# Designed miniproteins, single chains, continued (2), part 51

Each design is a single chain, and the fold is of that chain. pLDDT is the mean over its residues in the fold that is shown.

## One batch from the design tools (miniprotein)

Design m5754
Fold by ESMFold2-Fast:
Structure m5754 (fold): chain A 82 residues (1-82)
Amino acid sequence: MEDEKVKEELKKKLEEVAKELREEYPEYAEQMIGLVEAEGELTFRVVSRRKELSVEEKIEIVLKRIEEAKEFAKELAKKKEE
């Protein structure tokens, strides 16, 4: 049940990121979204196995990683367009 809360927050964040990337970088959006989703799922898998982490700490780690992956994807897209 507690991991479901982490999964819902991850899903919500991924939906927000997908909308942002499709609006700002339509040509590269699907590749960027794929990268962010892969990083999010991997991080969720890692934190769900860590018994020492609270649900709130797991959410914070996952959301931070999604944000970092989004920014990294944006930098890659900008380099291709410049």
Scores: mean pLDDT 80

Design m5755
Fold by ESMFold2-Fast:
Structure m5755 (fold): chain A 67 residues (1-67)
Amino acid sequence: SLRETAERQIARILAWARSQGASEAALAEIERLAEEFLGKEIKSRDEMEALLNELAARVGRILAADR
């Protein structure tokens, strides 16, 4: 399902962020962001891909600002 695919991809993004040595504060912000995105309604594969791309971009900005 779209939901299961989104959950799996979000989990991978979180695992990647943890592997980058993010601070506890950055990880907490990323986890909050992931929770927000998991709460969004996904009606299509295109919406899922757009949502995952936006999440990845925001995670990247959080990590770039960390330290």
Scores: mean pLDDT 80

Design m5756
Fold by ESMFold2-Fast:
Structure m5756 (fold): chain A 91 residues (1-91)
Amino acid sequence: MTILEIKELLEKVKDSLSEEDYQALIDALDAIAKAIEDSDLDALEAAVKAFEATFKKVKDKLESVLPKEEVEKIEQFIKDLKEWIAAVKST
C-alpha cells in the first residue's frame, strides 16, 4: 500500500475521525514521504512512530468504518517500515 492510497482511505472516513486525529495522520504520512525522499533515517523513525501512535488511538474507529483488509494493509505498511528501519540500524 502506498502513502497516497492510505491518504485516500483516510479522506473517505475523515468525518468519522476528529479533525486533530485526521490531520495528525496526514502530517505523519507527509513526514514519512519527506524522510524517505531526504534519506533521513531519524526523521523517518520519528514520523513512523507518530503515525503508529495516532493509528493505535483511532484503530477501533477505523475498524468500524473501513473493511478489515484495508485496516490490515495500513498495519502492514507500519510493520514493513519499522522492520526496514530496524534492518538499516542493525547494519
Scores: mean pLDDT 85

Design m5757
Fold by ESMFold2-Fast:
Structure m5757 (fold): chain A 70 residues (1-70)
Amino acid sequence: SALLQALQDRLAQMRQDVVDSQSDALLAQVTAELDALVQRAQAGDGQSLVDFYSSARADIQAAYAAARAA
């Protein structure tokens, strides 16, 4: 769906911004935004959305750590 595509595009952009900036402040902001989305999904949406946002959070943190270590 168009909504799922927009969500995937937004998460990919957040990941790229965090990797490119190498900013701890931006990583903290993005992580907090994803944590808020996980909490909202837990309150009303299915487990698949919780898993989707949680996976994106872990991927972004891992990508940032890898970029900083390179």
Scores: mean pLDDT 81

Design m5758
Fold by ESMFold2-Fast:
Structure m5758 (fold): chain A 58 residues (1-58)
Amino acid sequence: MKVDLKKVAEELGLSVLNVAAALYYLESDLSLDETAEYTKISKSTLSRRVKKLKEYLE
């Protein structure tokens, strides 16, 4: 499925970076800690963004 990061960010009220980070975590085999450190987003914020993105995509 082709994901338009800008459209998803606008629909969810998030920045494109936050959506991209959450999507990267969902598509990769990296842990939340590793993804949070790589993207410079806090683990708690990233966890919430991942949950919101999963609910949107499911």
Scores: mean pLDDT 75

Design m5759
Fold by ESMFold2-Fast:
Structure m5759 (fold): chain A 92 residues (1-92)
Amino acid sequence: GMKVSTLAHDFSAPGGVEEAVERARRLAASGAEELVVTGFTDDMELAREVVERVGRAAGVPVHLGTILPTSSNPSTGKSTLMQRLSAMSSGL
Protein backbone atom coordinates (compact mmCIF):
# COMPACT_ATOMS: atom_id res chain seq x y z
CA GLY A 1 0.00 0.00 0.00
CA MET A 2 0.93 3.67 -0.27
CA LYS A 3 3.26 4.96 2.47
CA VAL A 4 1.25 7.73 4.17
CA SER A 5 2.84 10.16 6.66
CA THR A 6 1.02 12.57 8.98
CA LEU A 7 2.18 16.17 9.33
CA ALA A 8 0.86 17.58 12.62
CA HIS A 9 1.15 21.35 12.20
CA ASP A 10 0.91 24.15 14.76
CA PHE A 11 -1.15 26.75 12.89
CA SER A 12 -0.42 29.24 15.73
CA ALA A 13 3.36 28.97 15.20
CA PRO A 14 5.21 32.15 14.11
CA GLY A 15 7.09 29.99 11.54
CA GLY A 16 3.72 29.27 9.96
CA VAL A 17 3.53 27.84 6.46
CA GLU A 18 7.33 27.85 5.90
CA GLU A 19 7.90 25.47 8.83
CA ALA A 20 5.22 23.11 7.48
CA VAL A 21 6.92 23.18 4.04
CA GLU A 22 10.33 22.24 5.50
CA ARG A 23 8.88 19.40 7.58
CA ALA A 24 6.98 18.08 4.54
CA ARG A 25 10.15 18.10 2.39
CA ARG A 26 11.91 16.00 5.05
CA LEU A 27 9.03 13.50 5.23
CA ALA A 28 9.02 13.13 1.42
CA ALA A 29 12.83 12.71 1.42
CA SER A 30 12.39 9.95 4.05
CA GLY A 31 10.07 7.96 1.73
CA ALA A 32 6.58 9.34 2.31
CA GLU A 33 4.39 8.79 -0.78
CA GLU A 34 1.46 10.84 0.58
CA LEU A 35 1.12 13.45 3.35
CA VAL A 36 -1.88 14.25 5.55
CA VAL A 37 -1.91 17.64 7.29
CA THR A 38 -3.57 17.71 10.74
CA GLY A 39 -3.84 20.34 13.44
CA PHE A 40 -5.96 22.88 15.24
CA THR A 41 -7.21 26.06 13.55
CA ASP A 42 -10.44 27.98 13.04
CA ASP A 43 -8.96 29.45 9.83
CA MET A 44 -9.80 27.09 6.95
CA GLU A 45 -8.18 29.46 4.41
CA LEU A 46 -4.89 29.14 6.31
CA ALA A 47 -5.31 25.33 6.38
CA ARG A 48 -5.84 25.34 2.59
CA GLU A 49 -2.77 27.58 2.07
CA VAL A 50 -0.60 25.19 4.12
CA VAL A 51 -1.81 22.16 2.10
CA GLU A 52 -1.24 23.94 -1.24
CA ARG A 53 2.27 25.18 -0.37
CA VAL A 54 3.27 21.85 1.22
CA GLY A 55 2.02 20.02 -1.89
CA ARG A 56 4.04 22.26 -4.22
CA ALA A 57 7.23 21.78 -2.15
CA ALA A 58 6.99 18.07 -1.21
CA GLY A 59 6.30 16.65 -4.69
CA VAL A 60 3.84 14.07 -3.30
CA PRO A 61 0.03 14.20 -2.87
CA VAL A 62 -1.01 16.24 0.20
CA HIS A 63 -4.44 16.18 1.82
CA LEU A 64 -6.25 17.87 4.67
CA GLY A 65 -6.65 15.39 7.53
CA THR A 66 -8.25 16.11 10.89
CA ILE A 67 -8.46 19.87 11.42
CA LEU A 68 -10.18 20.74 14.70
CA PRO A 69 -11.15 24.14 16.21
CA THR A 70 -8.49 25.82 18.37
CA SER A 71 -10.84 25.27 21.37
CA SER A 72 -10.28 21.49 20.89
CA ASN A 73 -6.50 21.80 21.36
CA PRO A 74 -5.62 20.18 24.74
CA SER A 75 -2.03 21.51 24.66
CA THR A 76 -2.67 25.28 24.96
CA GLY A 77 0.20 26.84 27.04
CA LYS A 78 2.07 23.52 27.23
CA SER A 79 2.13 23.29 23.41
CA THR A 80 3.67 26.77 23.25
CA LEU A 81 6.28 25.86 25.91
CA MET A 82 7.23 22.58 24.16
CA GLN A 83 7.52 24.41 20.83
CA ARG A 84 9.85 27.03 22.40
CA LEU A 85 11.96 24.31 24.07
CA SER A 86 12.19 22.41 20.76
CA ALA A 87 13.23 25.62 18.93
CA MET A 88 16.00 26.18 21.51
CA SER A 89 17.32 22.61 21.09
CA SER A 90 20.38 22.03 18.92
CA GLY A 91 19.06 20.24 15.85
CA LEU A 92 15.88 20.42 13.74
Scores: mean pLDDT 69

Design m5760
Fold by ESMFold2-Fast:
Structure m5760 (fold): chain A 63 residues (1-63)
Amino acid sequence: DPLPPEVQAQLRADVEKYRKVHKPESEEEERAFDALAAGELGKLTPEQRRRVLNKLDELLKEI
C-alpha cells in the first residue's frame, strides 16, 4: 500500500533520526528500516510497520 509522498518523506526523516541514535537489533529490524527509508512500505507486514512507527514515536517523545 503506497503512502502519500508527504508521509513517505516524513517517515524517511524520522528513520534517519532513529538510525543515527539506534543500531538495528536484528536483520528483520534492519530490513524494515531499509524498506521504510526507501519508500518500500508495501514490503513490510502491518505488524512490522506498526512496530517501527511505535519505536519512532517513543524515541521522538524522549528527545
Scores: mean pLDDT 65

Design m5761
Fold by ESMFold2-Fast:
Structure m5761 (fold): chain A 88 residues (1-88)
Amino acid sequence: SKKKKAEEYRKKLEEIERKLLDNLEKAKTGTVKEAQVAMAQSQSLLGRGMGLGLLLASYGSPEEANELLDRVLQAAADTAKAVLDKLK
């Protein structure tokens, strides 16, 4: 039960990281408006990712949760920087 739940939360968190990296690419390559939409989507994904990371940690994988959360946070931060660079 706990092991299956940890695997489920891990897969969902990895999917969030993938979507954040896709949004980062859109923020880098798209228009200012597309970059702003990507950032808004990334804010929602970041919130979900933080919740899933806490769940993954509580079901027995705190080290893995920390690693995945660091990657989620970095992707969101990089997306914000890409948007700011387009607004200069």
Scores: mean pLDDT 88

Design m5762
Fold by ESMFold2-Fast:
Structure m5762 (fold): chain A 87 residues (1-87)
Amino acid sequence: SMEDIKKAIEEAAKLALMRALEALAAGEPISDDVVEEAVRLLRKKGVPEEYVEKVRELLQEFLARLRAGEPVDAVARALAKEIEKIL
């Protein structure tokens, strides 16, 4: 259902943000593997490839913003808003 797709996307985005926060807290660079882990979760949950690709591009953009030093709370709020637009 669309509700299941939305929940899977929200879960994948939360996972990506959590991994990025863990890296930042450890003083380590945010790995590109963060995006691939989120994409694997979406595929495991049966999300259609059209939404998987949109989420991949969105996560790449927002991880770039975190790497550029934008505040995590601002990035998380902006990501949540963009996820609502995908559905």
Scores: mean pLDDT 86

Design m5763
Fold by ESMFold2-Fast:
Structure m5763 (fold): chain A 70 residues (1-70)
Amino acid sequence: KPSEEEFELEVREALVLIHKGIHISNGANPEAVDRAAEAALARLKADPSMPTQELVDFLDEEVARLEAEA
């Protein structure tokens, strides 16, 4: 029912949430991880053509950046 593009977007959104869970399980600051996940999802929404690896890398970098600010 959804288009192939919509399905791919949903899969990428799910991957962000999975990586969020991994970061929290590894002892990352939950607030930093939540903010990073929101930023990653906003970026994906703005650029749905973004590669999955770039999205994951962005999330990882954003978690590290936000934790450094804390």
Scores: mean pLDDT 78

Design m5764
Fold by ESMFold2-Fast:
Structure m5764 (fold): chain A 98 residues (1-98)
Amino acid sequence: SVEEKKKKVMEIINKAQREISEALKAGDIDRAVEIFEKLVEEIKKLYPDNTLLKKQLDRLVEEARAATSVEELAAVIHRGLLTIKFFIDLIYKEEKEK
């Protein structure tokens, strides 16, 4: 079902968010960026035709890589996760209405 597909994608996002939070608490910037980049790659593979989503995700990865502190990286990743969740909600709302 559409609801089950959305749930699986949200589980992927929530797992990445937990692992990123652990890396940030440890002060491991490189690991937090690596986990975020892997999440972005998984999302891009799930929605290969969504050009706008891909562009937004690529920009978020660039911003995460440019972060110079744990606090700056945390803010970028938080905004990135909210952006991903917003796009996922839109995608599944449109699919459900078909």
Scores: mean pLDDT 84

Design m5765
Fold by ESMFold2-Fast:
Structure m5765 (fold): chain A 60 residues (1-60)
Amino acid sequence: SKAAELLELVRNRAATVADLKKKFGLKASDADLQRLLDELRANPDASVAEVEALLKRYAP
């Protein structure tokens, strides 16, 4: 799933705001997406279901 892929990128410190916009299709400001990225990095125990809910909130 896209949520599992995003979590893997975050764990590898490879996730960027550009990836959130282009690869995952999220519709938000750069500042909001950076905050989301920082939140995911701060919560390494986040579940796939929690990330799916976040992605759904910002989906097209």
Scores: mean pLDDT 75

Design m5766
Fold by ESMFold2-Fast:
Structure m5766 (fold): chain A 80 residues (1-80)
Amino acid sequence: SRNEEFKKRLAELYKELIEKILNGDIEGAKKVVEEIVKLVEENPEVSEENKEEFRQQAKAFIEELEKNPEKVKELIAKGL
């Protein structure tokens, strides 16, 4: 189903995001976050409220990646 395909693709993108961050590929990590945002925005089953919350969280995450990439990498490496 579209929902199962969405969840599978989302999980794949999150794995890629973690890998990019752990490897110090901050520009690659930002591109993956943008792909995740696009995937969520294109899903009609996701509510507008959840899309907005996700946009805000993604924006904050990108800002933290740009300001404190080493801190984000340490948190991900610790499983947080």
Scores: mean pLDDT 83

Design m5767
Fold by ESMFold2-Fast:
Structure m5767 (fold): chain A 90 residues (1-90)
Amino acid sequence: AQEAIREALEEGEKEFNEAVEELAATLPEDKRPTFRREAHEIWYREVARALPEIRAAAEAGDLEKLRAIVRETVERAVREVRELAERLKA
């Protein structure tokens, strides 16, 4: 259960970090540290919010549902960091 959660979240965090770095490259250099910090705060908040459902799916052995919840978490976090990047460009 815990190993499945760790693997799924590590994969999701990798995808999220790739999106963050692509967006950071579009920002002025002086705004990139603030953007990265706030982007990671968004990621940890979204993971914390999804964690009860992630744990329940893992404990039930429902790996398909576990992966779906993590995918949705990545999609929500990436959407929020795109909005953050647009605000920082203005």
Scores: mean pLDDT 87

Design m5768
Fold by ESMFold2-Fast:
Structure m5768 (fold): chain A 93 residues (1-93)
Amino acid sequence: MVNEKLIENLKKAIEDGDYETALTFALIAAVLAKQSGDYEEAAEFYRIAGEAAVKLGDKETAAKSYRDMAEFYRKLGKTEEAERWEKKADELA
């Protein structure tokens, strides 16, 4: 269960260019969404985490986040999108 305050803090961090904080909040939000079975929400937060990690130059964390996102796209039946993001993750690592 991702709360509105966590999402608000995440959006503010992105707007402020604070990618370290954005990565942290996005990963927390992704894990909470995953635990709640909200796979679409989890995929979106892992996407945000991956993008923040790319901005930080953390290719390993970015690749992991994109692979986690791809896993949830598969759970949602979006296999082609999942394969594209896995390929992008492999190119980063």
Scores: mean pLDDT 85

Design m5769
Fold by ESMFold2-Fast:
Structure m5769 (fold): chain A 70 residues (1-70)
Amino acid sequence: SEEEEDIRNLILDQVKKLVDYAKKKGLTKEQIRKLAIEAVNEIAEKYGLPEELKQRLIDEVNKYVDEYLK
């Protein structure tokens, strides 16, 4: 549980860095959203993350993109 939250936070931190980089490169909000969600999906598949954790990560990414890229 606590280790799961630590892994979630680590993944979210990396995805947020990707979002920041893509924004600096001039990608659109929707291009950034797609890229970030694809990154979460690839990480989840590669490391065998539970579906619930994957969905929580996607929800957090969508929230971050919507709040940060307003």
Scores: mean pLDDT 83

Design m5770
Fold by ESMFold2-Fast:
Structure m5770 (fold): chain A 61 residues (1-61)
Amino acid sequence: NIKKLIDELLKLGLITQEEADSMLKKVDKLKKNNTPENKEQLKRIEDILKDKIDEYKKQQK
């Protein structure tokens, strides 16, 4: 679901298309090697992206 979060950030204008492409490449590399460490890193990235979207939505009010 990280790819959807990156897409949402891009649509909100919170990141550039270049940044989105860079993040997607990193996520794809982490998914390629199915280790517990990479799974933890993916969860951390997902949480960070969710927090950014939630913070932005709160600020819009």
Scores: mean pLDDT 79

Design m5771
Fold by ESMFold2-Fast:
Structure m5771 (fold): chain A 70 residues (1-70)
Amino acid sequence: MEELYEEIKKLVEEIKKLMKSLGREQDANEFAEKILKEVEEAIKNGDYDKMKDILEYLRKQVEELKKLIE
């Protein structure tokens, strides 16, 4: 769980950085707050499957954002 949470935090920070590069800093902050709240609830419930779903979603978001910037 903790290792998975650490990877999620890294992806959230990467997404924030990419969104900020697009001039979407406010959207980036709102996105990060929403995701981290969902992650906190999953941790409280021991919901490993939910954590994995969030992780996969974030990986896809990074790929899409990189295509817009790079």
Scores: mean pLDDT 80

Design m5772
Fold by ESMFold2-Fast:
Structure m5772 (fold): chain A 77 residues (1-77)
Amino acid sequence: SLVEEAARAAAEGNAEEAARLMREYARSLGFSDEQVERLEEAARLIAEGNLAEALRLGNEDPVTGSITRELVELVEA
């Protein structure tokens, strides 16, 4: 899945690839531009190792919060 591919890119420290994959995933689900941008930023933060800030940013919207948590769980697995 795109989320699993994004998590893999983030685990490798590839911030821009993780953000690109999250953009594709979010757009495929019909998310708003604000939700897409938030998930792109969260994916970059996860790739940089800043999981706390990624979760904080994601949780500003319940939809992006649940997906950011899923990304973190996949990266930590």
Scores: mean pLDDT 87

Design m5773
Fold by ESMFold2-Fast:
Structure m5773 (fold): chain A 84 residues (1-84)
Amino acid sequence: GVKEAREKLEKAREYIKRAKEKLEANDLQGAWDELTKAIRYINEARRLARQSGDAELVREATELEGEALDLGVELAKKQREKQA
C-alpha cells in the first residue's frame, strides 16, 4: 500500500545518499552496490504507488529514478577510466 511505497522510497533515498558518499570516497564498487539497492527500492515503490493510485508517489519515484540513472552514468565513466 501507500505506507509500504513511502517506506521503500525513503530507503531508496538513503541508498542514493550512500552511493554518492562512496563515489566521493572513490569507492566505485561500493557506490555501484548502493546504487543497485536504490534502483531496486525505487522500482518497488513505483509499482506499489501505481497500484495505490498515488500519482504524487509515482512522480517522486520517477524523479528519484532519474537521479539514480544520472549517478549511474557518472559511475560508469569513472569505472571505464579505471578499467582502461
Scores: mean pLDDT 85

Design m5774
Fold by ESMFold2-Fast:
Structure m5774 (fold): chain A 82 residues (1-82)
Amino acid sequence: AREEAERLRREGDRLFEEKRYEEAAKQYLRAGEIYEKVLHDYEEAARSYFHAAQAYKKAGDEKRAKELAERGLALYQKALEA
């Protein structure tokens, strides 16, 4: 699970560098879901959702960018309470 999430994050980074922003956002989102739901690693989940939000913003999807940034913030706050 962790190795899969790390591979998805690296794939997101590669796609972002290629300016394939919507595809990058999808890889970051998948990584974030594994960190959150499988690993309960809320700090890495938050980071992945923030990367997905940035990628959606660059793709012009302001609504998804905002939703993922808010989700990332909530998970980051949860990580601090642990």
Scores: mean pLDDT 86

Design m5775
Fold by ESMFold2-Fast:
Structure m5775 (fold): chain A 96 residues (1-96)
Amino acid sequence: SKEIIEEAKKLLEEAKKAIEEKDYEKALKLIGELVHKVAELMSLEKYEEAIKFAEEAIKLLDEMINDPSAPEDIKEIAESVKKSLEEGIEEAKKKL
């Protein structure tokens, strides 16, 4: 759906800004919302779009994980979310 894709794009840009501002709690919340949009795209069999947004979310999670100033709790949550997204991408690729 065009609407879900536009919402996902907005969440991605807002998450990028939160990371630039070092607001990691806000970034994780926005990435969580983006993960829900990825799941909605998967349910609509929009696998290519779902993979694209999941890969972009993983890049943002990697920025938090690799930031030495990020709190340990944030890094642990980010690594958990990243693993779930990587597993989701592999399942989505089987459907292409």
Scores: mean pLDDT 88

Design m5776
Fold by ESMFold2-Fast:
Structure m5776 (fold): chain A 60 residues (1-60)
Amino acid sequence: SSPPITGERIKELALALFGKPLSDETAQAIADEIAANPELQNLVALGRLVAEAHAAEQAA
């Protein structure tokens, strides 16, 4: 019944948490992963995914 977590929402969360948005591609990949695994919808798991993606983009 809750709306799905979108790539746009993931980008907003990355900006709020780290001061830098994720790429559209990375944000959509995280949104798709969360849609496939509802356990990742909790804030702790979501924060971890965003942090890992941010670290990967900084390394690239």
Scores: mean pLDDT 72

Design m5777
Fold by ESMFold2-Fast:
Structure m5777 (fold): chain A 80 residues (1-80)
Amino acid sequence: MLEKIKEVAGEIVLKYKKASEDQQQQVVAGAMALLNAVAKGSEEQQEEALKFLEELLERAEEMSPEELGKELEKKAEEFE
């Protein structure tokens, strides 16, 4: 499960590799926060995180890098 979560998070980050360094850092920080939270979580939390990331990846083109990073951080806080 965690490997799949990392793969989807990586795909999201790659969609923003042409963005500014600050914008890329915001997305990476959010993704890392979620990965750290869910890695210490239950199997249920890991499945929820995977679903969230898959849906977020599909909607990534509708969101700014800053909005995406904030959504990732907010979701990470929910898993704490």
Scores: mean pLDDT 77

Design m5778
Fold by ESMFold2-Fast:
Structure m5778 (fold): chain A 83 residues (1-83)
Amino acid sequence: KEEELYKAIKEAIYLAAKSLSDEPDQVIKDGAEKAAKAVLKALTSPELDEEEVKKQVIEELKQLAELVPEAKEPAEKAIKLLE
């Protein structure tokens, strides 16, 4: 599901950003929404190779889960939805 993938990516980015920054919660949420939407646009772009974009997103999510344990659950959920 596109919506389920979006929510998982957004939550992973939000939790990672929140762990690494002391910015106001709303600023972090807005940034995570923007980043997650950009990822989904890349995944659905007819100009890009979907499998290559998917592979890159999965690798980035794996790195995020390793660097920020707080983001591990939503990152792993997004990876499963992409596989």
Scores: mean pLDDT 79

Design m5779
Fold by ESMFold2-Fast:
Structure m5779 (fold): chain A 79 residues (1-79)
Amino acid sequence: MTAEALRRDAEIGRASPDEKDRRLGELAARMAEAIEAGDLEAARETARELAAFIVEEYGAAPADAEAAAEAVVRAAEAD
């Protein structure tokens, strides 16, 4: 389930010695909470923040980050 995967990623990120990984974990946890609450609008907003963070901090292509974030929200909608 999408929220469980995000929760797992949040735990891994939060345990990381890298501050960027910890920030990713915080965003993943917030997205999982929105999905668990059924708030797909909040989940989409958090997914956009996560995509922007990945672009800025990890140098990902904006289109790839946006596509990945949208895929997570679509998977949550299908559950």
Scores: mean pLDDT 75

Design m5780
Fold by ESMFold2-Fast:
Structure m5780 (fold): chain A 68 residues (1-68)
Amino acid sequence: GPAGERAAEAAGRAGAAGDGAAASTSKYQMNLAGGGTEGPKYAAEAGRAGAAGDGEKSRQFALDGYKS
């Protein structure tokens, strides 16, 4: 849902900024909000891309996951 999608995007952005604590907190919020069947998979890819410094790719993966 929208809350899970927003949390996944926040996790990716925090990861891209190098803020592991904020990224972890946002992933926890995503899990609480739930998501579509593919949401958690794409959120994981978004977080990974964000941690690697690719904020745009991180955002796109999060959005694609929650749209599917």
Scores: mean pLDDT 61

Design m5781
Fold by ESMFold2-Fast:
Structure m5781 (fold): chain A 81 residues (1-81)
Amino acid sequence: SESLKLRREIVITEGGLTLLYMGAVLAEAPEEVLEKIARVIDEVTAYEKALPSMSVAQQRDVLRIMEKKLAEVEELYRKVK
């Protein structure tokens, strides 16, 4: 189903955030950066829990928000290298 495809894309985006957090820890990034990334992961996790009650249109909006947050975290990580 379309909903299942969108959910898979959301899970992949969430995986990207987790990998960035692990990379930041291994690179000994400042605590401020780690806290920012952790807060974004918490927000993404909250969206994931709400997915089963969302319409397909709402799930697309969530994916867009998650992709934007992933890009913001990637940019934040680049700035502290």
Scores: mean pLDDT 79

Design m5782
Fold by ESMFold2-Fast:
Structure m5782 (fold): chain A 81 residues (1-81)
Amino acid sequence: SAEEEAERAYIEGMAEGLLEAGASEEVAKRVLEAKTPEEAQRIMVEAYLAGEVSAEQANAAARTGRERALEVDPEAAKKLA
């Protein structure tokens, strides 16, 4: 469904944003293995609190994830913020 495609696009965009902002491949891979946007967001928060990602990297991930989800389904993307 478009909703499932938007959720997957959000997760993949979050991982892409992390890598583009210079975060480790290990954190990006953990985000990609998430089954839901909520799980991906939790992994990101835990990585940030552990010092594995910076605030700038987390913001880049959220931005790219949102952009990718909006391209698939704008209404589904609004629920991911």
Scores: mean pLDDT 85

Design m5783
Fold by ESMFold2-Fast:
Structure m5783 (fold): chain A 136 residues (1-136)
Amino acid sequence: SARAKYNEALVKILEYQSGKKMSSEEAIEVAEKALDAARDAIRRRDPRFVSYLELAASALSYAIEKILQEVKKKVSKDTYNSISSQLQKQMKKIQDLINQAKNSTDPDQQYQLGTKAADTIQQTIDFMKQVLNQLK
């Protein structure tokens, strides 16, 4: 269920916030589970989809921080700045879409904005996986 996937992702994020270390790959898996929960909630028109998207965005932020630390050691400054800039722009777009969904008074528009946020989270995950593969 969406709630079960969300609860698994939430436990992992809370463990990280309590000082447990998480790898970039583990953070991406947490973001994917939260995203799956958000997509299921959107299909069911469950208003809890916003909380699921916010959790996915939080896991994504952690994964970005870890990936940028690895990228900085292995690529040129110009390549690092390009990757960092792209990830920052994607996170801003995700946050803006989630906030627009939260503030919309039209339910159809809320779920359309939520879908756009989910798609942007997926695109960001795919980009991060591509970056990690290039570092191996």
Scores: mean pLDDT 84

Design m5784
Fold by ESMFold2-Fast:
Structure m5784 (fold): chain A 96 residues (1-96)
Amino acid sequence: SIEELLEELREALEKEDYEKAREILEKIKSLNDENKIKEAEEVATEVALEYIKKKKYEHARKIAELALEVFKDVQHLLIGPETILGILDIKNYIFK
C-alpha cells in the first residue's frame, strides 16, 4: 500500500539509508499516480526540513537532490525539493 511505502520512505530518510529511500521512491514512481508521487515528495520535503532545523544541511540537500533525480520527469510536482535547495543555497551564500 502507499501508506506502507510512505512510512518506509520516512524511516529510510531518517536513518540516512539513501539507497533504500531511492528504491522506495522508484517503486512509488512506477505506480504512475501523480497524487502518490506528490505524497512521497511531501514526506521527503518534511524530513529535509527537519534536517535543516537540526542544521544538518548536507542531509537535507541529499534528500532534495534524490527526490529531484527520481521524479525528474514530473517537474510540476518538485516544488518542495526545489524550495529546500533554494533555502540551502541562500544560507550557504549569506550566512554560511
Scores: mean pLDDT 79

Design m5785
Fold by ESMFold2-Fast:
Structure m5785 (fold): chain A 103 residues (1-103)
Amino acid sequence: MSPELQAQMDAGVAMVYAASVLTSTRRLEERLRKEGLLTPEIAELVERLRELARQTIATAQRLIDNPLDAAIQAELDRLLKELQETSKRLDEEVKKRREEKEK
C-alpha cells in the first residue's frame, strides 16, 4: 500500500470513529437527561466531545485532500488523542454520578 493511500485510509477510519462519537454522545445525552444525571459538568464534557468530533471530521477531510501533509497528520493525531481522553473522562464522570444516585 502506498503512503498516500495509507494516510487516506487512516483519515477515513478517523472520520468513522468521530461520527460514531457524535451518535454515541447524542444517545448518551438523551439517556442522562431522562435519568436526571445531565449535570453542567457532564453537559460540558458532552459538548467538548461533539466539538472535538466535528474538528476531527473536518481535519480528516483535509487529510484526504492532502494525504502527505505532515501538519494535517499531526493535527489529526492530536484531535484523536484529545477525543479519546475526553471520552474516558466522560465515562468516569457518568459512572461516578450513577453510583451516587443508587445510594
Scores: mean pLDDT 85

Design m5786
Fold by ESMFold2-Fast:
Structure m5786 (fold): chain A 77 residues (1-77)
Amino acid sequence: MGEEFVEKKIEEADKLFEEGVNKKSPDQIEKLKKSLKIYEDLLKLLRETTPYSKRHEELEAKVKEVREALEKIEKEL
């Protein structure tokens, strides 16, 4: 699978993360969890198919960012 597939999945996860952080809604936590799952699934896929890709570092950073956002929102509830 090419660069376009990875970029499309990152865009989907980025959109869910942005909506989860910026829109106060009852689905906020669900959107952040969906974003996290997409990044984690992509990271797993890339580790299995391209173990030396720099995208591993980028996706690990995104996973950490979403997890930190989830922890902060859950703590405020």
Scores: mean pLDDT 76

Design m5787
Fold by ESMFold2-Fast:
Structure m5787 (fold): chain A 60 residues (1-60)
Amino acid sequence: SSEQSEIVQQLYDEGEAAVRAGADPDAVVERTARGLVEQAGVPEDRARALATSAVRRALS
């Protein structure tokens, strides 16, 4: 749904902003993955992969 897509994008944006502000990347991956599971219904393994990709992209 459009609402689910907005939640996913918001979680990515928050994660990227946190890493750019100097937060621990591993902690940001865990928070982002948890948000994807709890708020967007993403399976845990996929959520971790997506969160890791978003954080890696922010660090590049």
Scores: mean pLDDT 83

Design m5788
Fold by ESMFold2-Fast:
Parts: structure tokens; C-alpha cells; sequence
Structure m5788 (fold): chain A 76 residues (1-76)
């Protein structure tokens, strides 16, 4: 694979991961707001917080992926 084409693909992967990061960031904010609205239902609050935690875990994995892709570009 040509160096230029490999860099292009890695940059496209980074862009896709950044778009997913933005979507999950919005999801986390929405879920915490909903948990606040349901403060009288501890089971629902726990469920919404667990979903927010899952979204935050996905954000962390996407950040790791972005860093790994950047390292691959730097090694080229």
C-alpha cells in the first residue's frame, strides 16, 4: 500500500472516531439530564446512569483508538 493512501485511510478512521465521540458526548449529557428529571425513581436513575457510564466507556475506547491511529501515522 502506498504511504499516501495509508495516511489517508488512517485520517478517515480518525475523523469517523471523532464523529462517534461527539455523538456519545451528547448522549451522556442527555442521559444525566434525564436522570435528574427522574430523581424520585432510584431504579430509573441507576439505569440511566449505567447507560451514561456505558457511553463514557465507549468514549474512552474511541479516544484510545484515535491515539493508536495517530501513532500509526507518526510511525510512517
Amino acid sequence: MELTEKIKKLKEEIEKAQQELDRYSDEVARLFNEAGEHADDPARVAELQARAQSAMDRIRELEKRVNKLKEEIEKL
Scores: mean pLDDT 83

